# Designed miniproteins, single chains: the designs that were tried, part 80

Each design is a single chain, and the fold is of that chain. pLDDT is the mean over its residues in the fold that is shown.

## One batch from the design tools (miniprotein)

Design m2774
Fold by ESMFold2-Fast:
Structure m2774 (fold): chain A 65 residues (1-65)
Amino acid sequence: SVAEALAALEAMLADESTSVEEQRKRIEEAFKLIQEQSTTAEEHSAGLAAVQEGLARIREKEAAA
């Protein structure tokens, strides 16, 4: 479900041992699931916001390297 995908994404982003490449791959998978399984506008918007936050965090890590 979308809720499970969002929970898994949040847990992954909290795991500092996960590589940037793996984090990006997981974010792309979550985005696809959200697009395919979202049934409400609120669910879709929350999912997109979570994906955007994840991508912004990765971008900051890459810029700092």
Scores: mean pLDDT 74

Design m2775
Fold by ESMFold2-Fast:
Structure m2775 (fold): chain A 93 residues (1-93)
Amino acid sequence: DPAAVGRRGDELMREISELGDKAIKAFREDGKEKATEYLKKMAELVPEVAPLFQKAIDAETVEEAIKLTREAQREAGNLVGQRAADEIFRLRA
């Protein structure tokens, strides 16, 4: 069912967005350890972008960590969206 695939993709993209926003807030307010928890959860959801999340964890400054987190969040969301679109296309063939 294409609608069910779309709903699962939307749910996963929403979770990635929320975790990324929480990681960014944690880098500013709670510290690196708390931010790393959120980044690890995102890496579990989208293992293919784990290297980008690791760069954010290894960043030397808060500003760089936030920049890399936003980049990783965007790449993860794009990958999830593309996978949902590809599955829907296949189901409609």
Scores: mean pLDDT 83

Design m2776
Fold by ESMFold2-Fast:
Structure m2776 (fold): chain A 78 residues (1-78)
Amino acid sequence: SEKERIENVRRVEKAIADLIEKGEIKAGDLLSAGEIAKASGLSVKAVREALRELEELGIVERVKVGRKTLYRILGAGE
């Protein structure tokens, strides 16, 4: 549902913000969808869907590193 999608986006955004606040990551760092899934408590599939939305909002940037897809943290969204 759209409501579940919005809540998953918020959970991913909060997980990233919490990691920054704790000093575990910073803007410019690369994270996998699996690392974000572990931090947010969401499935990798739900995280990938949320990251697509956050990419459109300019919060993350999708980056291909070899055969892996990683996500660069651009900042905390409002």
Scores: mean pLDDT 83

Design m2777
Fold by ESMFold2-Fast:
Structure m2777 (fold): chain A 87 residues (1-87)
Amino acid sequence: SLEDELVQRVREAFEKELKEIEKNKDKYTASEIINRLREVADKVVDEFAEKHGLTPEEKARLRRLADEVLVDYLQENPLIQELIDKE
């Protein structure tokens, strides 16, 4: 489904950003990491909304889904938790 594609793209984008952050983790606060991941999620949602000609309601639903993916990713990922805990 479109939602499944969005979830996959958001998770892939998070993994890419996290690997870059991990290399320089001492340079980032937990807040900066979270904000960076939110920006990435927003870009994915904006791309999907534009590409698929989504309504404002559908775009809002995808933003909510992306936020849920972010919350789950932050809670489930040991590397993110380590970075937050180190701050």
Scores: mean pLDDT 78

Design m2778
Fold by ESMFold2-Fast:
Structure m2778 (fold): chain A 91 residues (1-91)
Amino acid sequence: MSKKKAPGSDLTFDEDVKLALAEIYTAIAILAARRGELTPEDVKKLVEKMKELGVSDEVIAENLRSIADAAEKAGNQEVAETARKLADEVA
């Protein structure tokens, strides 16, 4: 049988949709960071989009930490530092 991953999230459809969108944005940002195409301005815009969606500050901080880690591994220290600073500010 296929893994059932989100039984609890089905009870809070709005929150599930927001979390899914946040995960998609984060995955795209991680890919861009690994390619060296993500800028500090892009990270700031991502935070604004997540806040508009009503994503919690805790989720935003976790996503920013993931982006920072990916950017650092790719050699994009400026993006990594920006994402880490923003994560500290919202946490």
Scores: mean pLDDT 75

Design m2779
Fold by ESMFold2-Fast:
Structure m2779 (fold): chain A 86 residues (1-86)
Amino acid sequence: NELVKKALEYAEKAIEEIKKDKVKGASYATQAANLLSKENVKTGSKEASDVAKILSQGVSALFNEGAEKGLELLKKAAEKARKLLE
């Protein structure tokens, strides 16, 4: 699935970029969430919708709770997105 694969690529970029630029990392995570939301609209995938929600929660946590909590949620979302490609 091209949308899920591209979303995983953006989620992985977000995790790496947050070490250098929190705002740019958050932008990549938002792009990943948008792609998974498009997948849910196209296919009815509840799993894609759930991963998009975790990505959005990760972005929120980055700015409200700190980078460590944000990264935890983004890594969880990336792992779930990998399982969607199986």
Scores: mean pLDDT 85

Design m2780
Fold by ESMFold2-Fast:
Structure m2780 (fold): chain A 70 residues (1-70)
Amino acid sequence: MTKEEADRRLDEAIEQGKKLLDEGKVTEAIASVARAAFRVAKELPELRDEYIARGNAAQKELVEKYKKKK
């Protein structure tokens, strides 16, 4: 996996997470972002901390949206 592919996968997971959140599937939305960040961390171990931090930030954004929707 390249850094560009990793960025694309994380961005796509965030967009999919937003769609899942709109459908009321909050656990799947958060899991989607977490899985993408974990996959990047596994395939790019030297960038693990950076991408886990980005995934955590995206999950926090989804949680804030969920709190307002709930």
Scores: mean pLDDT 76

Design m2781
Fold by ESMFold2-Fast:
Structure m2781 (fold): chain A 76 residues (1-76)
Amino acid sequence: MEELKEKVYKAAKEAGLPEGVAKSVAMSVTKAVLEGKDPEEEARKSMEEAVKAGVITEEQAEKAVKAVTEAAKEAL
């Protein structure tokens, strides 16, 4: 579980997300996996809210969704 959070967080930062957004996505995706939900769906929801709040761009959101989804699946 710690490995999952760490991998998702690292992937989010490498995709260009700010520290706070990267940490938030890592928590949301990890929680979704623990609850048996689709990590891609939760990553998209988290990124959509960040774009709506004006914290990241649509392009950053798309890259982040792909990166964190792959990291989450590899950590399983």
Scores: mean pLDDT 79

Design m2782
Fold by ESMFold2-Fast:
Structure m2782 (fold): chain A 89 residues (1-89)
Amino acid sequence: DEAEEEREFAELLRLGIPEEVAREAIELYREAKELKEKGEDEVKIKLKLGEALRLLVEAARELGLPLDDATIARMEEVLEELKKKLEEE
C-alpha cells in the first residue's frame, strides 16, 4: 500500500534521516515486495530488508545523528512493520 509506504517514509524523516536515504530505504522495501510477488526465496527478501536497515544506520552515523539505542530500535521497528505487512499477504 502506497499510503503505508508514505507513512513509514514520514517516520524515517521524523527520526532525522535525510529524504534521499529514506527514499532509498523505501525503494529497497519495494524491491523486497516485488521479490515476494515473483515467488523468490524468503532469504532474498530478508537480505533486501537487512540492506535497508544497514543503509539507515550507516547514513545516521555519517551524518552525526544521535544514534542512541532507542533511535536504532525505532528504525528496526519501521522495517519490521513493513516486513510483517509483506509476510501477512
Scores: mean pLDDT 71

Design m2783
Fold by ESMFold2-Fast:
Structure m2783 (fold): chain A 84 residues (1-84)
Amino acid sequence: SEVQEKVKEVVENNTDPLEIGKESVKIWAEAQKDLPEELRKEVIELATEYLELRYELGDSLKAAEIATEEHSERAERIEKLAAE
C-alpha cells in the first residue's frame, strides 16, 4: 500500500522511534483524504499525544523490568552466599 511504502521510507531514514511514530501517523492521516481536514488534524493531535504518553510509559515500564531483574539477581546471590 502507499501508506506502507511511505512508512518504510520513514523507518529507513529515522532512528528515533517516537519521530517514526509521529511521521507514520501523519502519513496515515494524509491518506485519509475522505475525512474532513479538521477531523484529520484532531486525529493527528490525539494520536501524537497517545504516542508521546505511550513512549514515556514504555520507558517507565522498561526501567521497572530492569529493576525487578536486578533485584532477583541480587536476592539469588545473597541466598547462595548464605548457603556457603
Scores: mean pLDDT 70

Design m2784
Fold by ESMFold2-Fast:
Structure m2784 (fold): chain A 68 residues (1-68)
Amino acid sequence: MEEKKKEDIEKARELLEKGGTVEQFNEFLKSLGFSDEEIKQLRIELAKAPNREDALSILEKKITEKYK
């Protein structure tokens, strides 16, 4: 279970770094149990991040919270 969480974080990181499409990102997050509303809020938070490191930190935190 912990290994799956790390793999999911790494996949999300790669999607963000490669500039994956909105649909690819949404599909991935839905597979992790995020609702459409949660995905919408997460995308807003990522868009407000001043740099990629902060965006990755927000993303890792949100994915980790799903495994709590």
Scores: mean pLDDT 75

Design m2785
Fold by ESMFold2-Fast:
Structure m2785 (fold): chain A 98 residues (1-98)
Amino acid sequence: DPEKIEEEKKRILEEAKEAVERAKKGEKLNYEELGLLSAAAVLSDEEEREEYLKTIDEQKKKIFLEKNPNATEEEIKEFEKRQKENNQRFLQLIEKHK
């Protein structure tokens, strides 16, 4: 049903935009909301996709720091490097499936 597919895409994008706005206000997102941001990134153009991925990265870093309050600067940099590599792989997967 094409109409239901378009309505579902619209719902994902609307909910993802609300999650991004809540994250900008300092709210911590749950794993389900991070999943919505990933889905929205797949459905979005390059500029909007970058914003969703940035929001995911910032939220994952907050989770990492909360779980590892004594993390060294080197451990934080390694975490950020792994997130950048994960985003690169994600972008390659999106390109492959177009």
Scores: mean pLDDT 81

Design m2786
Fold by ESMFold2-Fast:
Structure m2786 (fold): chain A 68 residues (1-68)
Amino acid sequence: SAKLETAAELAKQLAEAAKQGDIERARELIEQLYSLGVISEEMAEEMKRAVEQGDIERLERLLVRGLL
């Protein structure tokens, strides 16, 4: 599915942005995942909190859980 392929690429970019501490880029990518309909509003909020806290491990767990 093109939508799932796009979601996987956005998730990869999100993890990279978060690891680099690029909070603004990470938030933008979370909003793109939400706009695609692949994550819920609650999931988007939890991902934003993980990014703001620098909790990369939590963000990666949320990405696996949300996209599988």
Scores: mean pLDDT 85

Design m2787
Fold by ESMFold2-Fast:
Structure m2787 (fold): chain A 65 residues (1-65)
Amino acid sequence: SAELEALLRQVDTLKWMVENGEISKEQTLAILEELERRADALKPTNPEGAQEIRRRLADIRALLE
C-alpha cells in the first residue's frame, strides 16, 4: 500500500529527528497525533499495517518520557 509505505517513511523520519534532537517534544506530539489518525484511517483496508504503525508510534512516544 502506498499509504502504508508513506506512513513508514514518516515514522522513520520522526524517530530519527527525535533521536537526534532536531525536533521539540511539542512538535513531536503534534506529528504523532497526525500519524496516529492516518494509521487509524488505514485500519479498515490494512489492519496489520495500521497496528505496526501504531506500535512504532508508541515506541517514539516512549522516547519522550
Scores: mean pLDDT 88

Design m2788
Fold by ESMFold2-Fast:
Order: sequence, then C-alpha cells, then structure tokens
Structure m2788 (fold): chain A 81 residues (1-81)
Amino acid sequence: KPSQEEIDLEVWEALGIIDVTNIDLYEKRTGDKKKAEEEAIKLAKRWVERGLPPEVLRTLADAFEARGYKKAAEILRKAAE
C-alpha cells in the first residue's frame, strides 16, 4: 500500500491539476489570456513558496506548459532544480 507521504504527494498533484484546469477553463470562457497567465504565475509562485516536492512541481509545470502557460511552467521547473 502507498505510504502517507506518497498519498500526500498524489493529493497535492491532483489539487494542482484541478487548479491548472480551472485557469484554462477561465481563459476559454472569458477569452482573457492575459488574466489567465497572471493567475497561473501567481499560483506557480504560491506552490514554490509552500515548498511542494520537486516531483509535484515538475508534473504541474508540464500541465501548465501543455496548456500554453509557459512562464508559470518555467517558474516551477526552476524551483524543481
């Protein structure tokens, strides 16, 4: 069975993916790419400040990059180094 630490990592990842998805949905509904990018950057900085594990940061960076939020992805990748 997964350890509590492994479960916590999966929870952090799942919640992060939901947040990334919500930013993408906001952009699609409003057409406000600039606002979506600003929110993505703010969220990325908060995850770094919270000290999320490097593996989680990398997964979330990939999710942002796949949706075109390259600046937010870069922030997470640098923090995961």
Scores: mean pLDDT 83

Design m2789
Fold by ESMFold2-Fast:
Structure m2789 (fold): chain A 84 residues (1-84)
Amino acid sequence: SIEKAIELLRQAIELVKQGDLDKALALFDKAIELVKGSEVEFELEILEGMMLLSIGVGKVINDEEFAKEQAIKLLEQAIKELEK
């Protein structure tokens, strides 16, 4: 359900705040599976791809806070897409 996907994305934001980016991505994957076949699936896949890129950039520049800030913004955007 969309409601469960939103719940998972909110949990992912808390994991990002704790520095657990890998678990946050796993919850994002589960949220996408819950909305598979809906018109928001593609938007969520793009946002997850952007989160993966932000994590990669953070590693290259040695800035974990940059990766966390970008991940939170993208997760918040994913929640907004589901609330439409």
Scores: mean pLDDT 86

Design m2790
Fold by ESMFold2-Fast:
Structure m2790 (fold): chain A 68 residues (1-68)
Amino acid sequence: SDLDKKKQQAIDIAKQMVKAQQDGDVERMQRLLEELGRLLAEIKAADPDFYQQLVDQIQQVMRQQFAS
C-alpha cells in the first residue's frame, strides 16, 4: 500500500539523518527532516503507534547532536 511505502521511506530517511548528523551536514539534515515531516503527517493519521516509534527514534538522534 502507499502507507507501507511511506513507512519504508520514513525509515530510510531516518537512517540518512543519522549519517548526516555524524557528518555535521546541517543543510542535508534540515532537508531530510522536512521530507520526513511530510511523510510523518500521513503516517500519524493512519498508524499513530508507528508514528510514535519514529518520533522517539528522531528524538534520540537529536539528543546525540547535543552530546560532545
Scores: mean pLDDT 76

Design m2791
Fold by ESMFold2-Fast:
Structure m2791 (fold): chain A 90 residues (1-90)
Amino acid sequence: RVDELLTEAARRLVELYKSKDTSREAILEMARDLAILLHVVEGLSPEEAAERAVEHLKNDPLYKDVITEELEEELRRAALEAAREVAELL
C-alpha cells in the first residue's frame, strides 16, 4: 500500500540522514526514498521527483563532496525507478 511505503520511506530517510552514512548504498537509498516522497506528497511527476531528489542531495553539505558524476547518474536512475514503481501503485 502507498501509505505504508510512504511511512517506511520517510522513516528510512530520517534514520539514514541521522546516521551520517555517506556510503554509495545509503545515498542511493536516500535518493529513492526522497523521490517517492516528492512524487506522492508534492505531486511531482516521477521524472521531476527524481531530478529534485538528486539536486537536493547534491546541495546537502554532508553529501555534495561524495557525489561524483557517475554516482549522480546512478542516483537519478534509482530515484526515477523508485518514483515510477510507486506511481504504478496509485
Scores: mean pLDDT 81

Design m2792
Fold by ESMFold2-Fast:
Structure m2792 (fold): chain A 66 residues (1-66)
Amino acid sequence: GEALAQAFEIVAEAIRRYKAGAPKSEVIELLKKAGVSEKLAREFAENPFDEKLQKRVVQEIYDALR
């Protein structure tokens, strides 16, 4: 699999769900299932447009898929 592409797709899906008004818990669970730490998943759900948080989330997903 293309691990980096999959990481970007998961983050894009999390942002789409956030924009659609999904509860923060749904965004957090999506990211946790992808290998993101609970702490980082919660930080992302509070500010999903923060570029530094997006980059950290992509990195943790990529590391989980390797």
Scores: mean pLDDT 88

Design m2793
Fold by ESMFold2-Fast:
Structure m2793 (fold): chain A 86 residues (1-86)
Amino acid sequence: MGSAALQANIERALAQGPATIAAYEAEAAAITDPREAVRLVTAMRIEAVGYETMADLSTDPALAAGLRAHAAALRAVADAAAARME
């Protein structure tokens, strides 16, 4: 089920998720320009949707759970960054 490319992308996203989330969190903490912050928050929310979509396409419940955890963590970073822009 799914293509080999899809499975490889899911596995890569799961493996790279922690580093990606940490990079976004560091950028969010460092950004002082509200316009750059809006772009970063939007990018993080799009990335979170990507993890959720890959989780929905995964047949492995452990893999799906890991991807959903990455999505939730990234949404939390995005929401915290968005709150700072008010």
Scores: mean pLDDT 81

Design m2794
Fold by ESMFold2-Fast:
Structure m2794 (fold): chain A 83 residues (1-83)
Amino acid sequence: SSRTVSVVVVSEQPFQPDTTVIFPLPTGPPLVHKQTITGAGPQVVVTMFVPRGDELVRADTVTFVGKDGSQITGRVSDGAPEL
């Protein structure tokens, strides 16, 4: 079964190209997230990896949650979500 992977991005966090962020899960292994910033402004490009069996597999969809609770869902293609 396919599922949507959610990523919470904190805007106060220093963003850098090719930054990898590890999200601790309540149970199980940490979720690995690679973040890339392109251009000027608060634009964030991410590559999400989800554990599947013994491997980390790229997620098909990533959801960004803003501070105001707004959500933006993008598809992951070649490591970058399309917002």
Scores: mean pLDDT 44

Design m2795
Fold by ESMFold2-Fast:
Structure m2795 (fold): chain A 65 residues (1-65)
Amino acid sequence: VTKQVALAIYAVGLAFEAGLSIKIKIEGDTIHFYFEEESPEAREVQREVEELAKELGLKVEFHYE
């Protein structure tokens, strides 16, 4: 399992626990996260994912519909 896949699994778990819908795309060295809506819960998931991404040295981008 790569660090990118590990971060993606972590993000899916956090989103699932928060009752959020999330889509993930890995493009090169960047992982893109797509949230269905912008909410305090989605922002908290983003914060936790960004924190782990920084620790792992990964690039991430977040998109809200």
Scores: mean pLDDT 83

Design m2796
Fold by ESMFold2-Fast:
Structure m2796 (fold): chain A 102 residues (1-102)
Amino acid sequence: SKLIELAKEVKKKGEELVKEAEKDPSVSKDLLAQAKSTLNSAALTEEMIRKNAPEDKIKAWVQSTIFFANATKKLAEAEGRDDLAKKADEIAKLAQEILDLL
């Protein structure tokens, strides 16, 4: 399914975002927390799609993923972390593709 493949990619990029944020002690605790929230929502999106959850529940987790990814991007930009902002933007765009297929 294209949905599950996109959801897996979103989760994978969320894992990469958290890993990059954790390796750099100059990353703020708030930015790391936003990155972790992005991964958590992405992982739950993938789980809900894999379990064939009702569409409204899938949409809710996709919307949460978009929200946290955009929040992470904005905070990363404010902290001069263009690398993390770019990864967060990629997550938001892929999550939007999932939403557009629902």
Scores: mean pLDDT 91

Design m2797
Fold by ESMFold2-Fast:
Structure m2797 (fold): chain A 75 residues (1-75)
Amino acid sequence: MFITLDEIDKIPDNSIILITDVAGHSLLRAKILESQGYKVYILETKGLEDLEEVKKILEKRGKDKNWKVIIVPFF
């Protein structure tokens, strides 16, 4: 599922969050992970935010939620 920074509080515990500039390249990875039973969320920055800073925000907000935050580079 796609999510924005304003919606991060809606992400359930034990979720995987994929951060990317373009969602198309992360969609395949998300689909594979979801097929394995993971809850997966895609945060598309569209080049507006620094991916490392977004990751830091998510790790701080999800400290008690066991979120796995992964930056997916554009290809």
Scores: mean pLDDT 76

Design m2798
Fold by ESMFold2-Fast:
Structure m2798 (fold): chain A 68 residues (1-68)
Amino acid sequence: DDKKKAEEAIKEAVKLAEENASSQPLEDLISMVSRMVHEKTKDLPEILRQQAINKAASKAVEIHEKAQ
């Protein structure tokens, strides 16, 4: 289930962002979550991978903003 794999990757990215938001600059946080989601979704269609990466990055920005 491609949708479930993308959703699980995003959930892991959110957890990673929450654990690192207070100690990492925003650009590094975005790079960390984007890389992780890319690796977790490597076998998914390109459009789903890009959507998952974009969602994870967006959530990381929100999490980082709240941590400041």
Scores: mean pLDDT 82

Design m2799
Fold by ESMFold2-Fast:
Structure m2799 (fold): chain A 94 residues (1-94)
Amino acid sequence: SMEEILEEFFRLVLEGLTRASHALDAAGRRDEADALLARVSALSQEVNNAKTKEEMKAYLERLRDVVVEALRALGMDDEAARLDAETTRLIEQL
C-alpha cells in the first residue's frame, strides 16, 4: 500500500539522517547537523501537505537527494548508494 511504502521510505531516510547527523556532531559541525535536520523536517511536512502524487514524489525525491548528498559529503559512499537505490525503488512503486 502507499502507506507502507511511505513508512519504509521515511524509516530509511531517518536512518540515513541519524548517521549523517551523528557524524556531523562528532566532527564538531553541530550547526550543519541542525540545518540538515531542519531541512528534512520541512521537506517531510511538504510531503504531508502535497495535493497530488506528482508533488508528493517530487518532495520524496528531494528528501532522498538531501540525505544521500549529506552521506556522500561525509565519505559514506556505500551507505549513500544503498539509500539512493532503496528509496528510488520505493518512489517508483508509488
Scores: mean pLDDT 90

Design m2800
Fold by ESMFold2-Fast:
Structure m2800 (fold): chain A 71 residues (1-71)
Amino acid sequence: SLVEEIKRLRAEGLNMAEIVERLKEKGYSAEEIAEALRELGFSEEQVRAAVELAKGEDPEAVFRRLAAEQV
């Protein structure tokens, strides 16, 4: 499942932005990524950022937002 895939990527040491990029490479939709992240207990800000990344929105702005959430 997508949830299991995300858990595997996290176990490999990938951060949120890297996980989203890998899932996009595998063809997962923004909606699928968002639902799986909510299932895993990520914040709504992180889910929104992931959706923006998956849709190909401004990655620098998205990455800046994700980095800010880690402090």
Scores: mean pLDDT 73

Design m2801
Fold by ESMFold2-Fast:
Structure m2801 (fold): chain A 76 residues (1-76)
Amino acid sequence: ADSVLEEYKTLLENAAKAYRSGDKKTAEALQKQLTDMRGGKGAQELEASLANASKEVRETLERLEKDMLYYQEEAK
């Protein structure tokens, strides 16, 4: 298993859960970690891992991303 993709998946799942439960402080901390993975120092490593990922893994991560964004919007 790709450890970078597993970390990204775990962060997305935990962020969605935190937004859904109203734990805004935890959600904001996880959002910062996701932002650091997508940009800054993590971006190139995440992009490389995604390029080597199977279609199924990429589709799963895209779904988790949409779930997280949905709950983030609902928490406004």
Scores: mean pLDDT 79

Design m2802
Fold by ESMFold2-Fast:
Structure m2802 (fold): chain A 102 residues (1-102)
Amino acid sequence: GPAARAQQLLDEAERLLEQAKEALKNGDSERAMRLLEEAIALLDEAMRHIEHMSPEQQQRLRDLLEELRKLAMEVLKKTNDPLRAIGLILRIIGMELDLESR
């Protein structure tokens, strides 16, 4: 059901976030950026199921968005494509604001 789908999306987004952290630690800002974009797409899908998510799942979504935003800001410092990084940061902030308005 929708709650189980949301759980799968949150689990996969967290896996991609951890891979993005390792990529950035290893100096691969381009790989980190691609992994962040993939994680954000999964969380965007998870937000479509927000009404079916438990309070714990909704909190995990907020926590993952915060971690993705912080990592995207670190990527911005190291990337040769700053406009792409800025666009991603703004998308994450938009998602965080949408959650706060609910």
Scores: mean pLDDT 90

Design m2803
Fold by ESMFold2-Fast:
Structure m2803 (fold): chain A 76 residues (1-76)
Amino acid sequence: MPAITDQQIQNGIDAVIAQMRAWIDANAGRQSRAALRARIDARIAAYRANSVWTDDQFRQVRADLDAHLDAVLAAQ
């Protein structure tokens, strides 16, 4: 049976972070911080339901996206 490798998991995490950061950049000027956070939370919850990532990896993704959102909103 093919197993998902740690490297494949990390590549998936990096891709999700990159996609979500691009989504934040496209939407930060059009929505409130609360609305942006609610959508980030919903997408992370969807990945949690369908992913083999660890709680630490999900915490890393959430922390990265929160920091990026705060930085983008502070720059505007």
Scores: mean pLDDT 77

Design m2804
Fold by ESMFold2-Fast:
Structure m2804 (fold): chain A 96 residues (1-96)
Amino acid sequence: MTVRLRVKLVNPKVYSDGTLEADIVAEFVDADTGEVLERFPAGKLVVKKKVKDLKEAQEVFEEATEAATAALADALGIGDEGEAVLSEEEVEYIED
């Protein structure tokens, strides 16, 4: 079975000071069937960039998700055996 790493960026928050925050969830997926074999929390993303609008925030989240995916694949030892894929980019404003 060939396993792929899929990284999802969930619960993205944009703060008034330009700080971006999101939860990182990692999934191991069967590359042949697309079945999710295991899902686990993989950390929290915090990026201090003053964004001017929603489009810029989305670009920053996309770039940061790609970087986090690469780092997770390397840390888990699956970089050469697994393919890191973004599931979907979503920017949601959550008030805590």
Scores: mean pLDDT 65

Design m2805
Fold by ESMFold2-Fast:
Structure m2805 (fold): chain A 61 residues (1-61)
Amino acid sequence: GTARDIAAAGAALGDAATAAAGWDSHEAKNSPEQAARNALAAGRKAGQEERARRAVELAGV
């Protein structure tokens, strides 16, 4: 992608935890309360892990 796309991807990684709040509506198809809790927990964990993994890749450690 372009530099703009790369910058947008970086911002999205930082917003992973915030995006989890939006995932509860997507998961409402199954069990709203449980799906929301799972989506929020998974989103926060995935955001932290993805950020750490990305930093390692970019830093080349």
Scores: mean pLDDT 52

Design m2806
Fold by ESMFold2-Fast:
Structure m2806 (fold): chain A 67 residues (1-67)
Amino acid sequence: SMMEQLQAQIQGLETERAQLQRGIDVLKEEKAKSSPENQATLDKQIAVAEKRLKEKEEEIRRLREQL
């Protein structure tokens, strides 16, 4: 059904969201152990990953509104 297809898509995106969050957590742990110069580079990587996370959260929100 259309609802089952939407739920499957949401589940897939939730999995991707969880993987992105895990990656961000790892980058934040690396930042805590890094030199100031390396912290700046990691901040940029974290910002890119957080943007991707927000995009996934927005897509999940839009699909959930269709349920």
Scores: mean pLDDT 88

Design m2807
Fold by ESMFold2-Fast:
Structure m2807 (fold): chain A 83 residues (1-83)
Amino acid sequence: SRADMIAHMLETMKAEIKRLRDDVEKIKKGEIKDPLKISNIMFRGTTVLSTATLIKRIAPQLSAEADELEAEAEELIKEVKSL
């Protein structure tokens, strides 16, 4: 159903943010130094932003939750850019 699809999108977004947070910590610790790997991590972050925009468009009742997840992803991307 449409509701099940949207629920799966939110769960995927939440899982990807957790993965981004773990990857950002590894970058900060110097465990990930490869510029290509760092670029790929940033691209995954921008995919979360795109998904948030899509959720807000198709399910505006979830805009607050999508905005919160979008803000978390933006903060993580900004941390990587500051390194």
Scores: mean pLDDT 85

Design m2808
Fold by ESMFold2-Fast:
Structure m2808 (fold): chain A 99 residues (1-99)
Amino acid sequence: MEKRYVKVTFEAVNEKTGEKVTITLELLIDEDGNAYALRKTIEIETKDKVEKKVEELPRRRVSGEDFQAFADEAQELAEKLGGKFTMTVEEKPLEEYLK
């Protein structure tokens, strides 16, 4: 199996205030199907400010529990914002990882 670069994006938008929270988890999936966490990005956008926190992660195999904890964190942030929650999974060319 070919190596794959995958982005999982959790997004919540409060349509009344225009506030937006985006959490992106970047994963490398190896030839055996094992997922490794590379980076987590949290962006909080308000009408007056954009705050971006990027966390480089050790190249560690992601367990189902690790992914569930990440999803739970994203859901909690979305609920606090009071906005519509969406999840997008996007496979990117491996060349974007190598940049």
Scores: mean pLDDT 71

